# Designs tried in a protein design run: designed miniproteins, single chains, continued (3). Part 8

Each design is a single chain, and the fold is of that chain. pLDDT is the mean over its residues in the fold that is shown.

## One batch from the design tools (miniprotein)

Design m8243
Fold by ESMFold2-Fast:
Structure m8243 (fold): chain A 73 residues (1-73)
Amino acid sequence: MVEELREELLRAGRAGDSEKTYRLARELAQIDVEAAARTVAEMFGLSPAAAKAGAQAIVDEGGGEALARALEA
């Protein structure tokens, strides 16, 4: 579920777990790139290092435009 993956992604971000954040952000981006982008944008306020890993995962899945939009919102 999108909400379940989003909660796990936020938990990984709060923990500063860059590896888990990358994997979960990539998985969420494959299902709902807009939700993944918004979640990663929120994580920059919690753990910039983990958020960067999540951002890279979204870009690697072709979601760079969605991520740019979420970061500007």
Scores: mean pLDDT 82

Design m8244
Fold by ESMFold2-Fast:
Structure m8244 (fold): chain A 79 residues (1-79)
Amino acid sequence: LREEAKELAERAFEAQKAGKTEEAERLLSKAIDLMVEYYAKTKGREFAAKLAKIAAREAKAMGMPLTAKAAAEKAKELE
């Protein structure tokens, strides 16, 4: 999970640099989902929900609204 999330995040940033915004958002959303799942299992749902909220805020600041929405919904599911 952690290694898969890292690989997807790296691929997302490469896609963004190449101008493939839709692909970058899909890859980053998946990376966030896997990372949140990893922390929910290792540190608990409340901690994972806080991380998902932070990810949603950061994604919105970076101009990735689809990723921000996905992360925000994930946080609500964990509450």
Scores: mean pLDDT 78

Design m8245
Fold by ESMFold2-Fast:
Structure m8245 (fold): chain A 95 residues (1-95)
Amino acid sequence: MDGAIAMSVLLISAYNAGVDGDEETAKYIIEKAGKVSDTLKKMVQSAIDIGKILGDSFQSAMIFGPMLQAVQLAGEKPTVENVDKAVETIKKDLE
């Protein structure tokens, strides 16, 4: 997984957890992102908050639609299983 796709997987997974009201998955993603950086933690928290506030709205589709398409074209999925893989990739790219 390349770094751009990894970032997209992480942010879309966070957004989906917000849309679904899945507090356990949201907390998991925040904790994993926080191990990389405070900036990444804030980014995933923002994605979760957008999901909670906007849901599957036109506004959220404009923000996350291009990232979701990029993930799908790369043959990846924004799943919790892929969050660990995405975080590992982002962490290595920052070293």
Scores: mean pLDDT 77

Design m8246
Fold by ESMFold2-Fast:
Structure m8246 (fold): chain A 87 residues (1-87)
Amino acid sequence: MEIKINSKIVLDPDLSEEAKRVAERLQKEIIEILKENPTDPRSSVKIAELIQRANREQPDVVFSVSGYTKIEGDTITSNFTVTARLR
């Protein structure tokens, strides 16, 4: 079984360097969760907790994540986008 992860980050151009680093950290942490098990419902809970943590660290920024996982034969592909925007 092969796991493929495609991710991107969309940033508001006026974000602080700290907020950009939080978005990059969030992307990396989500990739590691999805590598372990992309279809485990516990992974979705962990991702939600990471998003909530990011929003608490940068209260003037809205962090959101959208994506989907598809299964085709022996391949699982997870696609997601981390978005960080000024509130």
Scores: mean pLDDT 83

Design m8247
Fold by ESMFold2-Fast:
Structure m8247 (fold): chain A 80 residues (1-80)
Amino acid sequence: TAGEEAKKALVARAQAVLQRTVAAIAAGADPAEVIAALEREVARIKQDIENDPNLSPEEKEELLKEIEEARAYLVAQAKA
């Protein structure tokens, strides 16, 4: 369904952001720059989730919770 395709696309985007963030941390990038880039990309993903007409309210809540947990984890990793 359109909702399944939208969810799959959002998950793929989130995974790409995760991979890039982990790689930047491993490469010794400036933590402040890594966090700023992550926050910008996460904000865009959250906006796309909230504005997607193909996602149910329940699916939106689930995805927003998952992205917030991932954001918090990655910010902690960048600061370590």
Scores: mean pLDDT 82

Design m8248
Fold by ESMFold2-Fast:
Structure m8248 (fold): chain A 95 residues (1-95)
Amino acid sequence: DYVLSDEEASLTVQELFDYRVQRLVERKDVRGLLLLGNELFSLGYTQRAVDIYLEAARLAGVPQSEIDEMEQRIKNGENPGSIMNDIGLLVRKKL
C-alpha cells in the first residue's frame, strides 16, 4: 500500500521515491519495487525506474554477475524498456 504517510508528505518528489524504495527494500517487497519501477517509467523517470528494477533483482536473489550484465547493457545505451523486461523475467524466476 503506497498511500502517502506524514513523513512522505514532507518530502520532495525525488526524496519521496527514494523513501518508498528504501521501505520496500526493508520489507523485502520485490513485487512492490517492480510496481514502483513501472509507475516511474510511465511518469518518464526512466533511469530511476531501471535502478529500482535492479534493486528488485538484488533483493530477489538474482546473482550479482547477472545484475552486472544488466548494468553494462545500460552503460552501453541499450533500450531501458528492454532491460526492464529482462530484469523482470530474472526476478520472476526467483519468486
Scores: mean pLDDT 78

Design m8249
Fold by ESMFold2-Fast:
Structure m8249 (fold): chain A 58 residues (1-58)
Amino acid sequence: MTAQEALAAARRAAALGNVAGVAAALHEGKIYSGRDAEIPGPSDTAEQGLARAERALG
């Protein structure tokens, strides 16, 4: 999965309010392996996690 595909999947999950889906999509895209990438934690909202990932990737 590319980072763009992972972000697209994360955006779909965020639109549904699915925090676990956002985290799973970002994990599959390996966005967390970048120095500027952040994975949503259990206390994050779907929107917060997605916003941090989009900021990290541009």
Scores: mean pLDDT 63

Design m8250
Fold by ESMFold2-Fast:
Structure m8250 (fold): chain A 74 residues (1-74)
Amino acid sequence: SAELEAARAEFERLRAEAEALKASLDPSNPSDASTIRLLDQMLAEIERALAAGDVARARRLMASLRRFLESVRA
């Protein structure tokens, strides 16, 4: 569906932003390692929702990821 394709495109942009953040972090630092793990969990959950075709769930999860990325920039 058009909604699913739009959600996948939005996820691709958010994934790129999250991966850029992960690349800037130090995995030997416990706080950064925890952030990397949380990002990986959030990305996996969004991908699962999209794979199931659950656009509403994917949008809610992407909104949560967006808020998390904004909190790191604050």
Scores: mean pLDDT 88

Design m8251
Fold by ESMFold2-Fast:
Structure m8251 (fold): chain A 69 residues (1-69)
Amino acid sequence: EEEKIRQALKTAIEIAAEEGVSPADITRELLRLIGAPEEQVEAAAKEVAASEDPIEAALEAIERTLEEQ
């Protein structure tokens, strides 16, 4: 189930990025939905934007936040 959720999330992020939505913005919205503090949301979004693999960085940030919460 976790694997299917990750696959669906990755596909959705890839499609959104192709349509012009930044992975950093997707990260912000998802972390806010989970209830992460604004400072953590902004830090994660900046990290994703600076990453050489922003889609993978977004997935890792979201997974880490879910595990920590």
Scores: mean pLDDT 76

Design m8252
Fold by ESMFold2-Fast:
Structure m8252 (fold): chain A 78 residues (1-78)
Amino acid sequence: MIKIAGNVLSIEGNTVTVLASDGYRYKLEVDAESAALLKPGDAVILEFEDEESKTVKVIHPKAKAEFEAKLLSREKLP
């Protein structure tokens, strides 16, 4: 299991972009209820089962919530 801290950069409908401490930008697809819990700037923790996983658990400490998201893309920042 891999845990990566990050901050919500933007939310566009059901698509959430997270800027992660590992130097990657993650695009995640979430359900509407989960998207409503998130705001730009929010701290989150992303949990992956392994490096090939396309499902990520998003932990939102401020909201005391966790939910599953689908990994749409991972882009390494320069």
Scores: mean pLDDT 81

Design m8253
Fold by ESMFold2-Fast:
Structure m8253 (fold): chain A 85 residues (1-85)
Amino acid sequence: MEEARKLYEEALELAERGRYREALELYIEIMERFPDSPVAHVAPRLAAGILREMGRDDEAARLLELADQGDYAGVIALLREVLAE
């Protein structure tokens, strides 16, 4: 619980500083290590916001659709694809 919140706060600070790729990496970590945490359920929406800031509107829309369907594995896979570029 506490560790997931700390990662969440670090991701928010990175995003505020324009360090988008590092913030996305932390959201992936939160979702993989703490999938049942409240911050893991919020992470897809915040990651979608970062994708929009990066000009990746199609990926942002797809990520939100996957999250709405409860496909968190799909959300993680999409974010990993973005980071591989």
Scores: mean pLDDT 86

Design m8254
Fold by ESMFold2-Fast:
Structure m8254 (fold): chain A 91 residues (1-91)
Amino acid sequence: SPILEEAEKLARNIVRGTPLEPLLDDPEVRKALIALVLHEYFKLTDEEIAKLLGVSVEEVKEYIKRGTLLHLEIADAPKEVIEKLKKEFEK
């Protein structure tokens, strides 16, 4: 899919030169960052992302949460902010 190729390219550009760059070789990390990019930059719905990735809507929500936390870690966000967001995502 052209959209998936562009989303993966953007995800790789976002993590370039960060500690997350080698972690993109992990398919689960790659899916989390791609799902975040599709949601935040392409403004796709959870249902549209689920169809593109071949996963459930529930899995998309989990990938977006994980991608958000990974993005905050490379942005050197305070640990307290990351922990608060983790707690909010568990609601």
Scores: mean pLDDT 78

Design m8255
Fold by ESMFold2-Fast:
Structure m8255 (fold): chain A 121 residues (1-121)
Amino acid sequence: RKEREDEIYLLGAENASLMKQLGLEDVFDLINEANKLLPKDLEKAKELFKEALEKLVAALAPRVPQADLDALRAAYEKYLAAREKVLNTPNPSQEELDEYRDATLDYLRTLNAVLRRALAA
C-alpha cells in the first residue's frame, strides 16, 4: 500500500543520513554495489551484503547493546532472503511481494532504531 511505500522511502533516506553522520558511508556504498550485482552475479552480491553487515555490526558494537545488533542481523538476513526469493521467481505472487515489502520495512525500521541509538551514545 502507498503508506508503506512512503514509509520505506522516508526510512531509507533517514537511514542514509544517519549512516553518514556515523561515518558509515562505505557500508552504504557496499549495499548499493551489491544491489547493482543482484541481477548479474548473485554470489558476488551475497558476499558484498555479508561484508556490509559485518562492517555495520562491528562499527555499531561499541555503541549499542548486543540484543540490538542481533535484531539488526536477523532483520537484514530476512530482508535479503525475501528479496532473493522474489528475484528468483519469474512471476512473484502478491503474497511473495507482500513478504518482501514487510521484510524490507522491518529491516529499515530496525536499522533506523539502532542507528539513532548509536548516534545518541
Scores: mean pLDDT 82

Design m8256
Fold by ESMFold2-Fast:
Structure m8256 (fold): chain A 85 residues (1-85)
Amino acid sequence: YKLIVELEAKTEETTIKAASRIVQLAVDRGAYESIKLEGNKATITAELPSLQQALEFAEEVRKIAEEVGLKKVTVEILPEEVVLP
């Protein structure tokens, strides 16, 4: 499962702080793929083997966003492979 995390803060400093925490979380879970920083916005991509792990990661991202006081955070969960019946 591929996760696309988009975050936006009021300041670049807050964006870097939040992005750093989310990247560390992804690295700790062996999930980290990439990061793009654009001023007060960041996009982080991660990859996890199960939907349950992806949902747990998304909840932890939400907690980080609340603690840091982000203006906006979105998490998209995409299946890596489609198994047709």
Scores: mean pLDDT 80

Design m8257
Fold by ESMFold2-Fast:
Structure m8257 (fold): chain A 75 residues (1-75)
Amino acid sequence: PTYPDPEAAGQAARQRVQQNAELYLRQAEEYERLYRETGDPEAKRKAELYRQHAQNLLDSEPFAARQARERALKR
């Protein structure tokens, strides 16, 4: 059987975390724009929430990479 490369699995996990974080940052920017245009306090709160989610994902990147590598090694 073909086994996944543990290093490649770790890099793929990091890429996925970075892509997801970028998506949340883009959503935060959209809500910040809405807040500037409309003054809606909910838009400001959502922008802050999305930025926090992006940062939490980036902070967990090493852990996600390690988990993916360990799963690949088990195979």
Scores: mean pLDDT 80

Design m8258
Fold by ESMFold2-Fast:
Structure m8258 (fold): chain A 108 residues (1-108)
Amino acid sequence: SEKELEQVRRAAAAIAALLRSRGASQADVDAIVQLTLEFAKEVGAGTAVSVLIIETVRLALEKLGLSEEETLELVGEVVALLQAAGIEVDEEEMLEFAREIIERMKKL
């Protein structure tokens, strides 16, 4: 919906600022934001949130060199910004999802 897309846009702006404050490049942040907004527009907010969490975990581990614990803390901050924008998302579920992504990445 238009309302959900606007909520995702507001969350994406705040999350972009957070990721840049953690040392992410403008190019990496722009790519994550663009991908998230494309999924929000074409599929829906729930799928967009999942894509955002996957890309945040990958960025944290591969580009920022964060530990598993630091990556989970960052995901928690991302979830808080999604909730502040009015997006219904459960922090515990998103942290469990992030742990699954981390474990799958270790097997690559």
Scores: mean pLDDT 88

Design m8259
Fold by ESMFold2-Fast:
Structure m8259 (fold): chain A 82 residues (1-82)
Amino acid sequence: MVLDEETVRREAEKLGLDLEEVRTDIEIHELGLEAAELGANDLPEEEKAEIEKRVEELLANKDYQGIIDLYKELIAELKAKK
């Protein structure tokens, strides 16, 4: 999948947001999808709940880099298992 430039454009238009902010949101979304494709959805419910809680905490603090780092670490762990 090579999409997300189109998604960025659509989201920016829809929300009237700064393009850089929209790009950050799209990067987070893409990392989440990549983790899911690698089997994040097959994790125990307890682990998924912990990840979701951490994302919510980072989002509340507007720590978007922390969310990106969290998803990248998750992806690396999933890849290491395969």
Scores: mean pLDDT 72

Design m8260
Fold by ESMFold2-Fast:
Structure m8260 (fold): chain A 84 residues (1-84)
Amino acid sequence: SLEEAKARALAGLEVAEADVAALEREAEARGAPEAVFEALEAARRTIAEGRAAVEAAKSVEEVEKVMLETTGRLQEQGRRYVAA
C-alpha cells in the first residue's frame, strides 16, 4: 500500500539521518576540515527534502521515484565527502 511504502521510505531516511549524525560526531572528534561539515550539511538537506517529498507522494510509484532520486543524490554527496 501507499502507507506501507511511505513508512518504509521514511524508516530508511531515519537511518540515513542517524548515519549522518554519527559521521558528524566522528568529524568533530577528529577536528575535520570545514569542507567535511559542509558535505554533511548538504546530506542533511537532501534527507529533509526527500522526507518532505515522500510525505507528499500520492502513489507507490512516486515514493519509489523520490527514494531513487534521494539515494542517488546522497551517493553523489558521499563521493564529495570522501574527496573533502
Scores: mean pLDDT 86

Design m8261
Fold by ESMFold2-Fast:
Structure m8261 (fold): chain A 61 residues (1-61)
Amino acid sequence: PDLSEAELLARLLEVPGVGRERAMGIVGWVAANGWPRSPAELTRVPGIGAELARRIFEALA
């Protein structure tokens, strides 16, 4: 999605289980790598497991 970093951060903070530290990690990863093509790519972010990655991907799709 064509979200700004601020918009992405705000939406990530609405996902249960993400919290501020994980949200910042995801924003940084997306800034460097672009939006993931699958939930599995989000599991490369420290602290993000497969289930949480799937929830994030679906919430922001």
Scores: mean pLDDT 78

Design m8262
Fold by ESMFold2-Fast:
Structure m8262 (fold): chain A 91 residues (1-91)
Amino acid sequence: EIEKLKEEIEKLEKDIKILQEILEAAKAGDKEKAAELIAEYAREQGSEDVEEIREAFASMPPEEVAAGLEKALGALQKRLEELKKKLEELE
């Protein structure tokens, strides 16, 4: 189960990094780059609605996209800290 926990931590760190890049693009006002990055992320997650997601993000104000991403990143970072603490307790 330690191996599974390490895999979850690694995947979550990768997801956080991708979402941080999307957030940086959104905060910079680069709507097209933010939309492309979120669409690529959705495609990697196996979403069938990739183009709808891309259009939705491209049509949103960058500040709204940034606010949503900041909330999502906060939740994921908290999850990562919990998983890392769990791993420390098992090692």
Scores: mean pLDDT 78

Design m8263
Fold by ESMFold2-Fast:
Structure m8263 (fold): chain A 76 residues (1-76)
Amino acid sequence: VEQELKDFLLEAARRLGLEEEVERLAEEMLKADPSLDREDALAVAAGGLILRTDSPEAQRVREELARFAAELEARA
């Protein structure tokens, strides 16, 4: 479940052309908090960038993410 969400966020960021930005932000987060797991840092960075990206493509991804989260909740 948690891994599925991380995989979704990383694929969505790649689709939006944000993969380099995600890597850079994750690296900065890990320098600020070395206790953070690298995969968690990447997922958080991807989610944050998707949420603050102002584009029609990012808006569609946010709608997909909301649907995906609701589906995971319904499966629980």
Scores: mean pLDDT 78

Design m8264
Fold by ESMFold2-Fast:
Structure m8264 (fold): chain A 91 residues (1-91)
Amino acid sequence: SEVVEELRRLAEEALEAVRAGDFEAFEEALERMLELVKEVAESLPVTEQIGVILRAIGYALDALAAARAGDFEAFRRALEEMIRLAEEALK
């Protein structure tokens, strides 16, 4: 899936940005990932769409908190959960 490939690229960019201390680039990558998951959610029934969007927002907030705390493992895990959420929604 093109969307899943783009999410993986953005996750790598976000991880590199956090390692470099470039929080502006990290926030831009995270915002783009969130937008892509929202676009994927639009293909789902309305009853599932809200749940996917709320989970995506939750993982994005977890990633922001982890990045601020310097917890790279929690940060990576939050990004992986956003990718997994999109993969499951596209099935």
Scores: mean pLDDT 84

Design m8265
Fold by ESMFold2-Fast:
Structure m8265 (fold): chain A 61 residues (1-61)
Amino acid sequence: SKSYKVTVEAERPLSEEELKELEDLIVRELARGASVEDAARRAAEEMSKKYGIKVKVTVEQ
């Protein structure tokens, strides 16, 4: 599989459990056929809504 560099910017440091959830959301969106950029954006939006914080995710190959 291709290696991706994921950069997470949030209002606070995310816990290991929150980072795992973010990764699982990205994988779920990729499995649905979303682009890497769309998967990252949607995962960030879901995390932001769930935890009430600003989260941005950038993915590079």
Scores: mean pLDDT 80

Design m8266
Fold by ESMFold2-Fast:
Structure m8266 (fold): chain A 64 residues (1-64)
Amino acid sequence: STKDDQIKLLEQLKQKLLSDGTPLSQQAAKQLDLAKDYIRKGDYKKAQEYVDKADQLIREHLAS
């Protein structure tokens, strides 16, 4: 995927998480916003860190 495609996928996931309306899903959405910002800046190490943080929060959200 292109960078724009990756950003679009993260935005779609973010919108779904915001619609779920829990503290964990809202925090995961915030991490995805930060990841998108770092992708735009070309800082892929920080982007991956925030994707990993979002993934952990999503797993906790789904297990709750």
Scores: mean pLDDT 85

Design m8267
Fold by ESMFold2-Fast:
Structure m8267 (fold): chain A 107 residues (1-107)
Amino acid sequence: MAEEIRKKTEKDLEELKKAFENSVEEGLQVALKAISDYVNEIKRAPVELQPLLIEEFKKFMEEAISLLRKGAEKEDPNLAKRIEELMKEVQEKVLSYLEDLLARKQA
């Protein structure tokens, strides 16, 4: 499962890069779908693998935000800043949820 998630992260990042070459809106949509998939996989994972999956999610978010910034800046610098704020807010909310989930299963 962890190896499958790493391969999925690679594919998701490739899809993100292609989507951002087309439009920022398409890239954002692909990123949000990938985030949803990470949350679902972490929820299904054994407790022992959840920290590893959360780390993979953090890596994905870091690269996704970087790709969104580059794509949005190319299109509209004001849009780039709004996308950064949105993605950071999503990251904070998702990480808070996942950390709470992990704490409950370890308690």
Scores: mean pLDDT 76

Design m8268
Fold by ESMFold2-Fast:
Structure m8268 (fold): chain A 67 residues (1-67)
Amino acid sequence: GLREEILALGKEADSTALSREEARAVRERYGELARRYPEHPQVRLAREIAEKLRKIGENFDQGLKTE
């Protein structure tokens, strides 16, 4: 169920072997769950994990302009 999916994604997100593309995929899955279950109490947790993975993805890209 939803809880099991969130836990599985959480374990994947904690992997130190997670590539940039894998981190992006996991974040997208958390976003998908949040869209499907916006009122579920665990959706907040899913969104927090997605935010963490977003920052990881940004670090991988490093394509930001700097002044």
Scores: mean pLDDT 62

Design m8269
Fold by ESMFold2-Fast:
Structure m8269 (fold): chain A 114 residues (1-114)
Amino acid sequence: NPEENVEALREILDKYLSPLFKELGEIHVEIWREAAERVRDGDAAAFLAALEEAERKRAKEIIETYIKIAEEYKKQGKLDSALALLERAKEIAEKFNDEESLEKVEKKIEELKK
């Protein structure tokens, strides 16, 4: 039932997930700030390159935050939502060639199937 699911998701979001989404938002704000501080001439290409480098430095922290959010969804029985967040974490690990984080995320995905 979509309406019952929406109410349950709002309760989970407000109580358990909102702090984790705030942490994720703060990481992204810091990434944007670092990228902005590196751009001297307003060059969009330089800004995007600095942004990707800042994201790379924070990739492990972002991945860990997605894993934490996924674990909260898992505890609430929302396995599809947990899987979607772990797949996002996997995408980030693959983008930045973080083999250690990739292995960790793949193990978490496998644990969801049990």
Scores: mean pLDDT 75

Design m8270
Fold by ESMFold2-Fast:
Structure m8270 (fold): chain A 87 residues (1-87)
Amino acid sequence: SAELERARLLLQAQIKVAEVTLKDPSLPEDTKKELTKLVEEAKKLLADEKASVAELERITHEIAALVNEEAGMEEGAKHNRERAKEA
C-alpha cells in the first residue's frame, strides 16, 4: 500500500539521520546505546515483509525523539515520544 511504502521510506530516512548522529564523538554513552538499539530494531522491521505501518511509525518516532533530544529540541522530542506511544 501507499501508506506502507511511505512508512518504510520515512524509517529509512530516519535511520540515516540516526547513523549520522551516532558518528558524533560527543554523543552521551547512554544515548549512543539506546539509539544503536533502536536502529538495530528498525533494520529488523525493514527486513520483515509483515511489519505493519503502525510498527514502522512507532520506531520512526522513537528514533526521531531521541535525535531531537540530543539536538536540544525538547518540544520535538516530546512530540515524537507521544506519537510513538499512539502508533
Scores: mean pLDDT 84

Design m8271
Fold by ESMFold2-Fast:
Structure m8271 (fold): chain A 82 residues (1-82)
Amino acid sequence: MEENVKLAEKYRELGEKYKAQGKFDEAGRYFTMAGIYYEKSGLYEKAAEYFRQAAEAYRQSGNTDLAELFEKRAKEYEEKAK
């Protein structure tokens, strides 16, 4: 299996775990890492999904600037996924 996909899945699980605990800053960081590793694997649809999850987590933690950044990045990769 692709090493980058395996890393993306580990970071996705961490993001979901921290989100469930209400630790939205940590969740945002881990969802960002998942998006980056899906991007490195050419899985743009998954990258967009997890950048959007990161944006939502940062919004809930009050980090509006990071929420806007990752919402824009998610739209970018949604377009690349075709």
Scores: mean pLDDT 85

Design m8272
Fold by ESMFold2-Fast:
Structure m8272 (fold): chain A 68 residues (1-68)
Amino acid sequence: MLSPLEQARLLFEEALERLEKAKTEEEKQAIVDELMARLSELAPQMSEEEMREVLRLWGEFLRHAEKS
């Protein structure tokens, strides 16, 4: 069984791979929206420590999305 943090890390890795393959702004926006929705589903299961790590990973992800 994966922890909520491990699940979040996998979601970020998958989203980054999809972002690299996305060719339109609409595809990129859909990837960001889907990631946010899935992270929101995990949030109630997370500790404060896990949530801080997710916020750090989210910041890294947004930097990659902005370069698109």
Scores: mean pLDDT 80

Design m8273
Fold by ESMFold2-Fast:
Structure m8273 (fold): chain A 96 residues (1-96)
Amino acid sequence: SVRERAREAIERIPDKEWLLKLSKAMQTRTLALVEVMGMATEAEAVGELIKRLIDSKEEAEELGRKMREVDRLAAEFERELTEQQLRELIREVLEA
């Protein structure tokens, strides 16, 4: 599923210390992407995902850039995006 692919991408982020240095804006964008992926339904799930996201210096910066691109495209197709379309978008942006 799209959630499993997104989880795998996030789990591969290896530098927690650097992400703590990112601005609140970047961290907020990361949370927004998690919610768009439909993964932020339970507090525990969100907490666990945030721990995994806080793991990469270079990957966090690249992830932030790709998340902004996903956010922009999602805004254009917000009401028309199906799970399949969102999966394709996330795959192309996050996993490329």
Scores: mean pLDDT 47

Design m8274
Fold by ESMFold2-Fast:
Structure m8274 (fold): chain A 68 residues (1-68)
Amino acid sequence: SSMNLQKLLDFIEKILKSLSPHLTEEQLEELRKVLVPLAYELSKTLSIEEALDKLEREAVRLYLELSS
């Protein structure tokens, strides 16, 4: 639903805001480019709770790759 998608997109913005002191604007945009399409896919197939969990795990994985 659009309401579930909005919650996932809001969660992405909270993640990016928390990471903004540690990443460049280019790195933040790379994260957004991966996480936003993922949120669209997850919003169609999973519950909000499962989608948030998968989105968080993927964000952590990508952050570790970018910070290496």
Scores: mean pLDDT 85

Design m8275
Fold by ESMFold2-Fast:
Structure m8275 (fold): chain A 61 residues (1-61)
Amino acid sequence: MPPSPLEQAIALVREAEEAGLLSSAARREILTLMDQLDAGRISEEQFAAGVRAIVERERAA
């Protein structure tokens, strides 16, 4: 089945973690976004965009 934006974002985080790309600060930022999503403070779209921005920053560095 086609993956949702949330599933795509989670897969991206998993791949970045397995590749050793994520700093401890980046991991905390992602956990904060997950907490905000669970609390309904941000949308799934905002969560996915935030995750992409964090991973792109870590990959580009």
Scores: mean pLDDT 80

Design m8276
Fold by ESMFold2-Fast:
Structure m8276 (fold): chain A 103 residues (1-103)
Amino acid sequence: GAEELIKRGEEAIREAEETIEELERVLKEAEKRGDKELAELLRKVIERLRAAVERARAALERLRANPEDKAVQEEFKRVLLELEIELGLAGIVLGVAKLILSK
């Protein structure tokens, strides 16, 4: 139902924002070490995840305004899936970046 979708969306947005903060900390470390390739990859991942969060926030507000609208629910499910994919990618990149920077 719409209530479950709203809750999932709020949790995914929160996790994504926490992941962005951690990615930004790792980006600063990559820049300090002069790892230009890792820094560029991290910037692209941060940009993609921020864009996904903004789309998810907009879709969530539409869902809250029209919780019984099936078209709004389906749009939100699509946007939530896109956010979850970008979050998964960001998590993998973050894990690998931390391993590279652990020396």
Scores: mean pLDDT 90

Design m8277
Fold by ESMFold2-Fast:
Structure m8277 (fold): chain A 78 residues (1-78)
Amino acid sequence: MGRVVSSSAREVAPGRYEATGVGYGPTDDEALRGAEIGAAQAAGELTKDRSVRLVSSESWSEGGGGVARLVLEDAPPA
């Protein structure tokens, strides 16, 4: 199973957030899953009390691990 090596999320502009996860595993698929979990966890924690929408998501293999990046924006109130 892939593991989360590091994760972070930050507001990069007013109402716009980026989350990054780095994962490691014995296969690229497992490393990518770890990265995606890390990014999602960091994004969720940063935005848990906000209405946000996913703008973009990407993941790739880098340096024997996985990297995932999520971009979110403030959503209109329901």
Scores: mean pLDDT 79

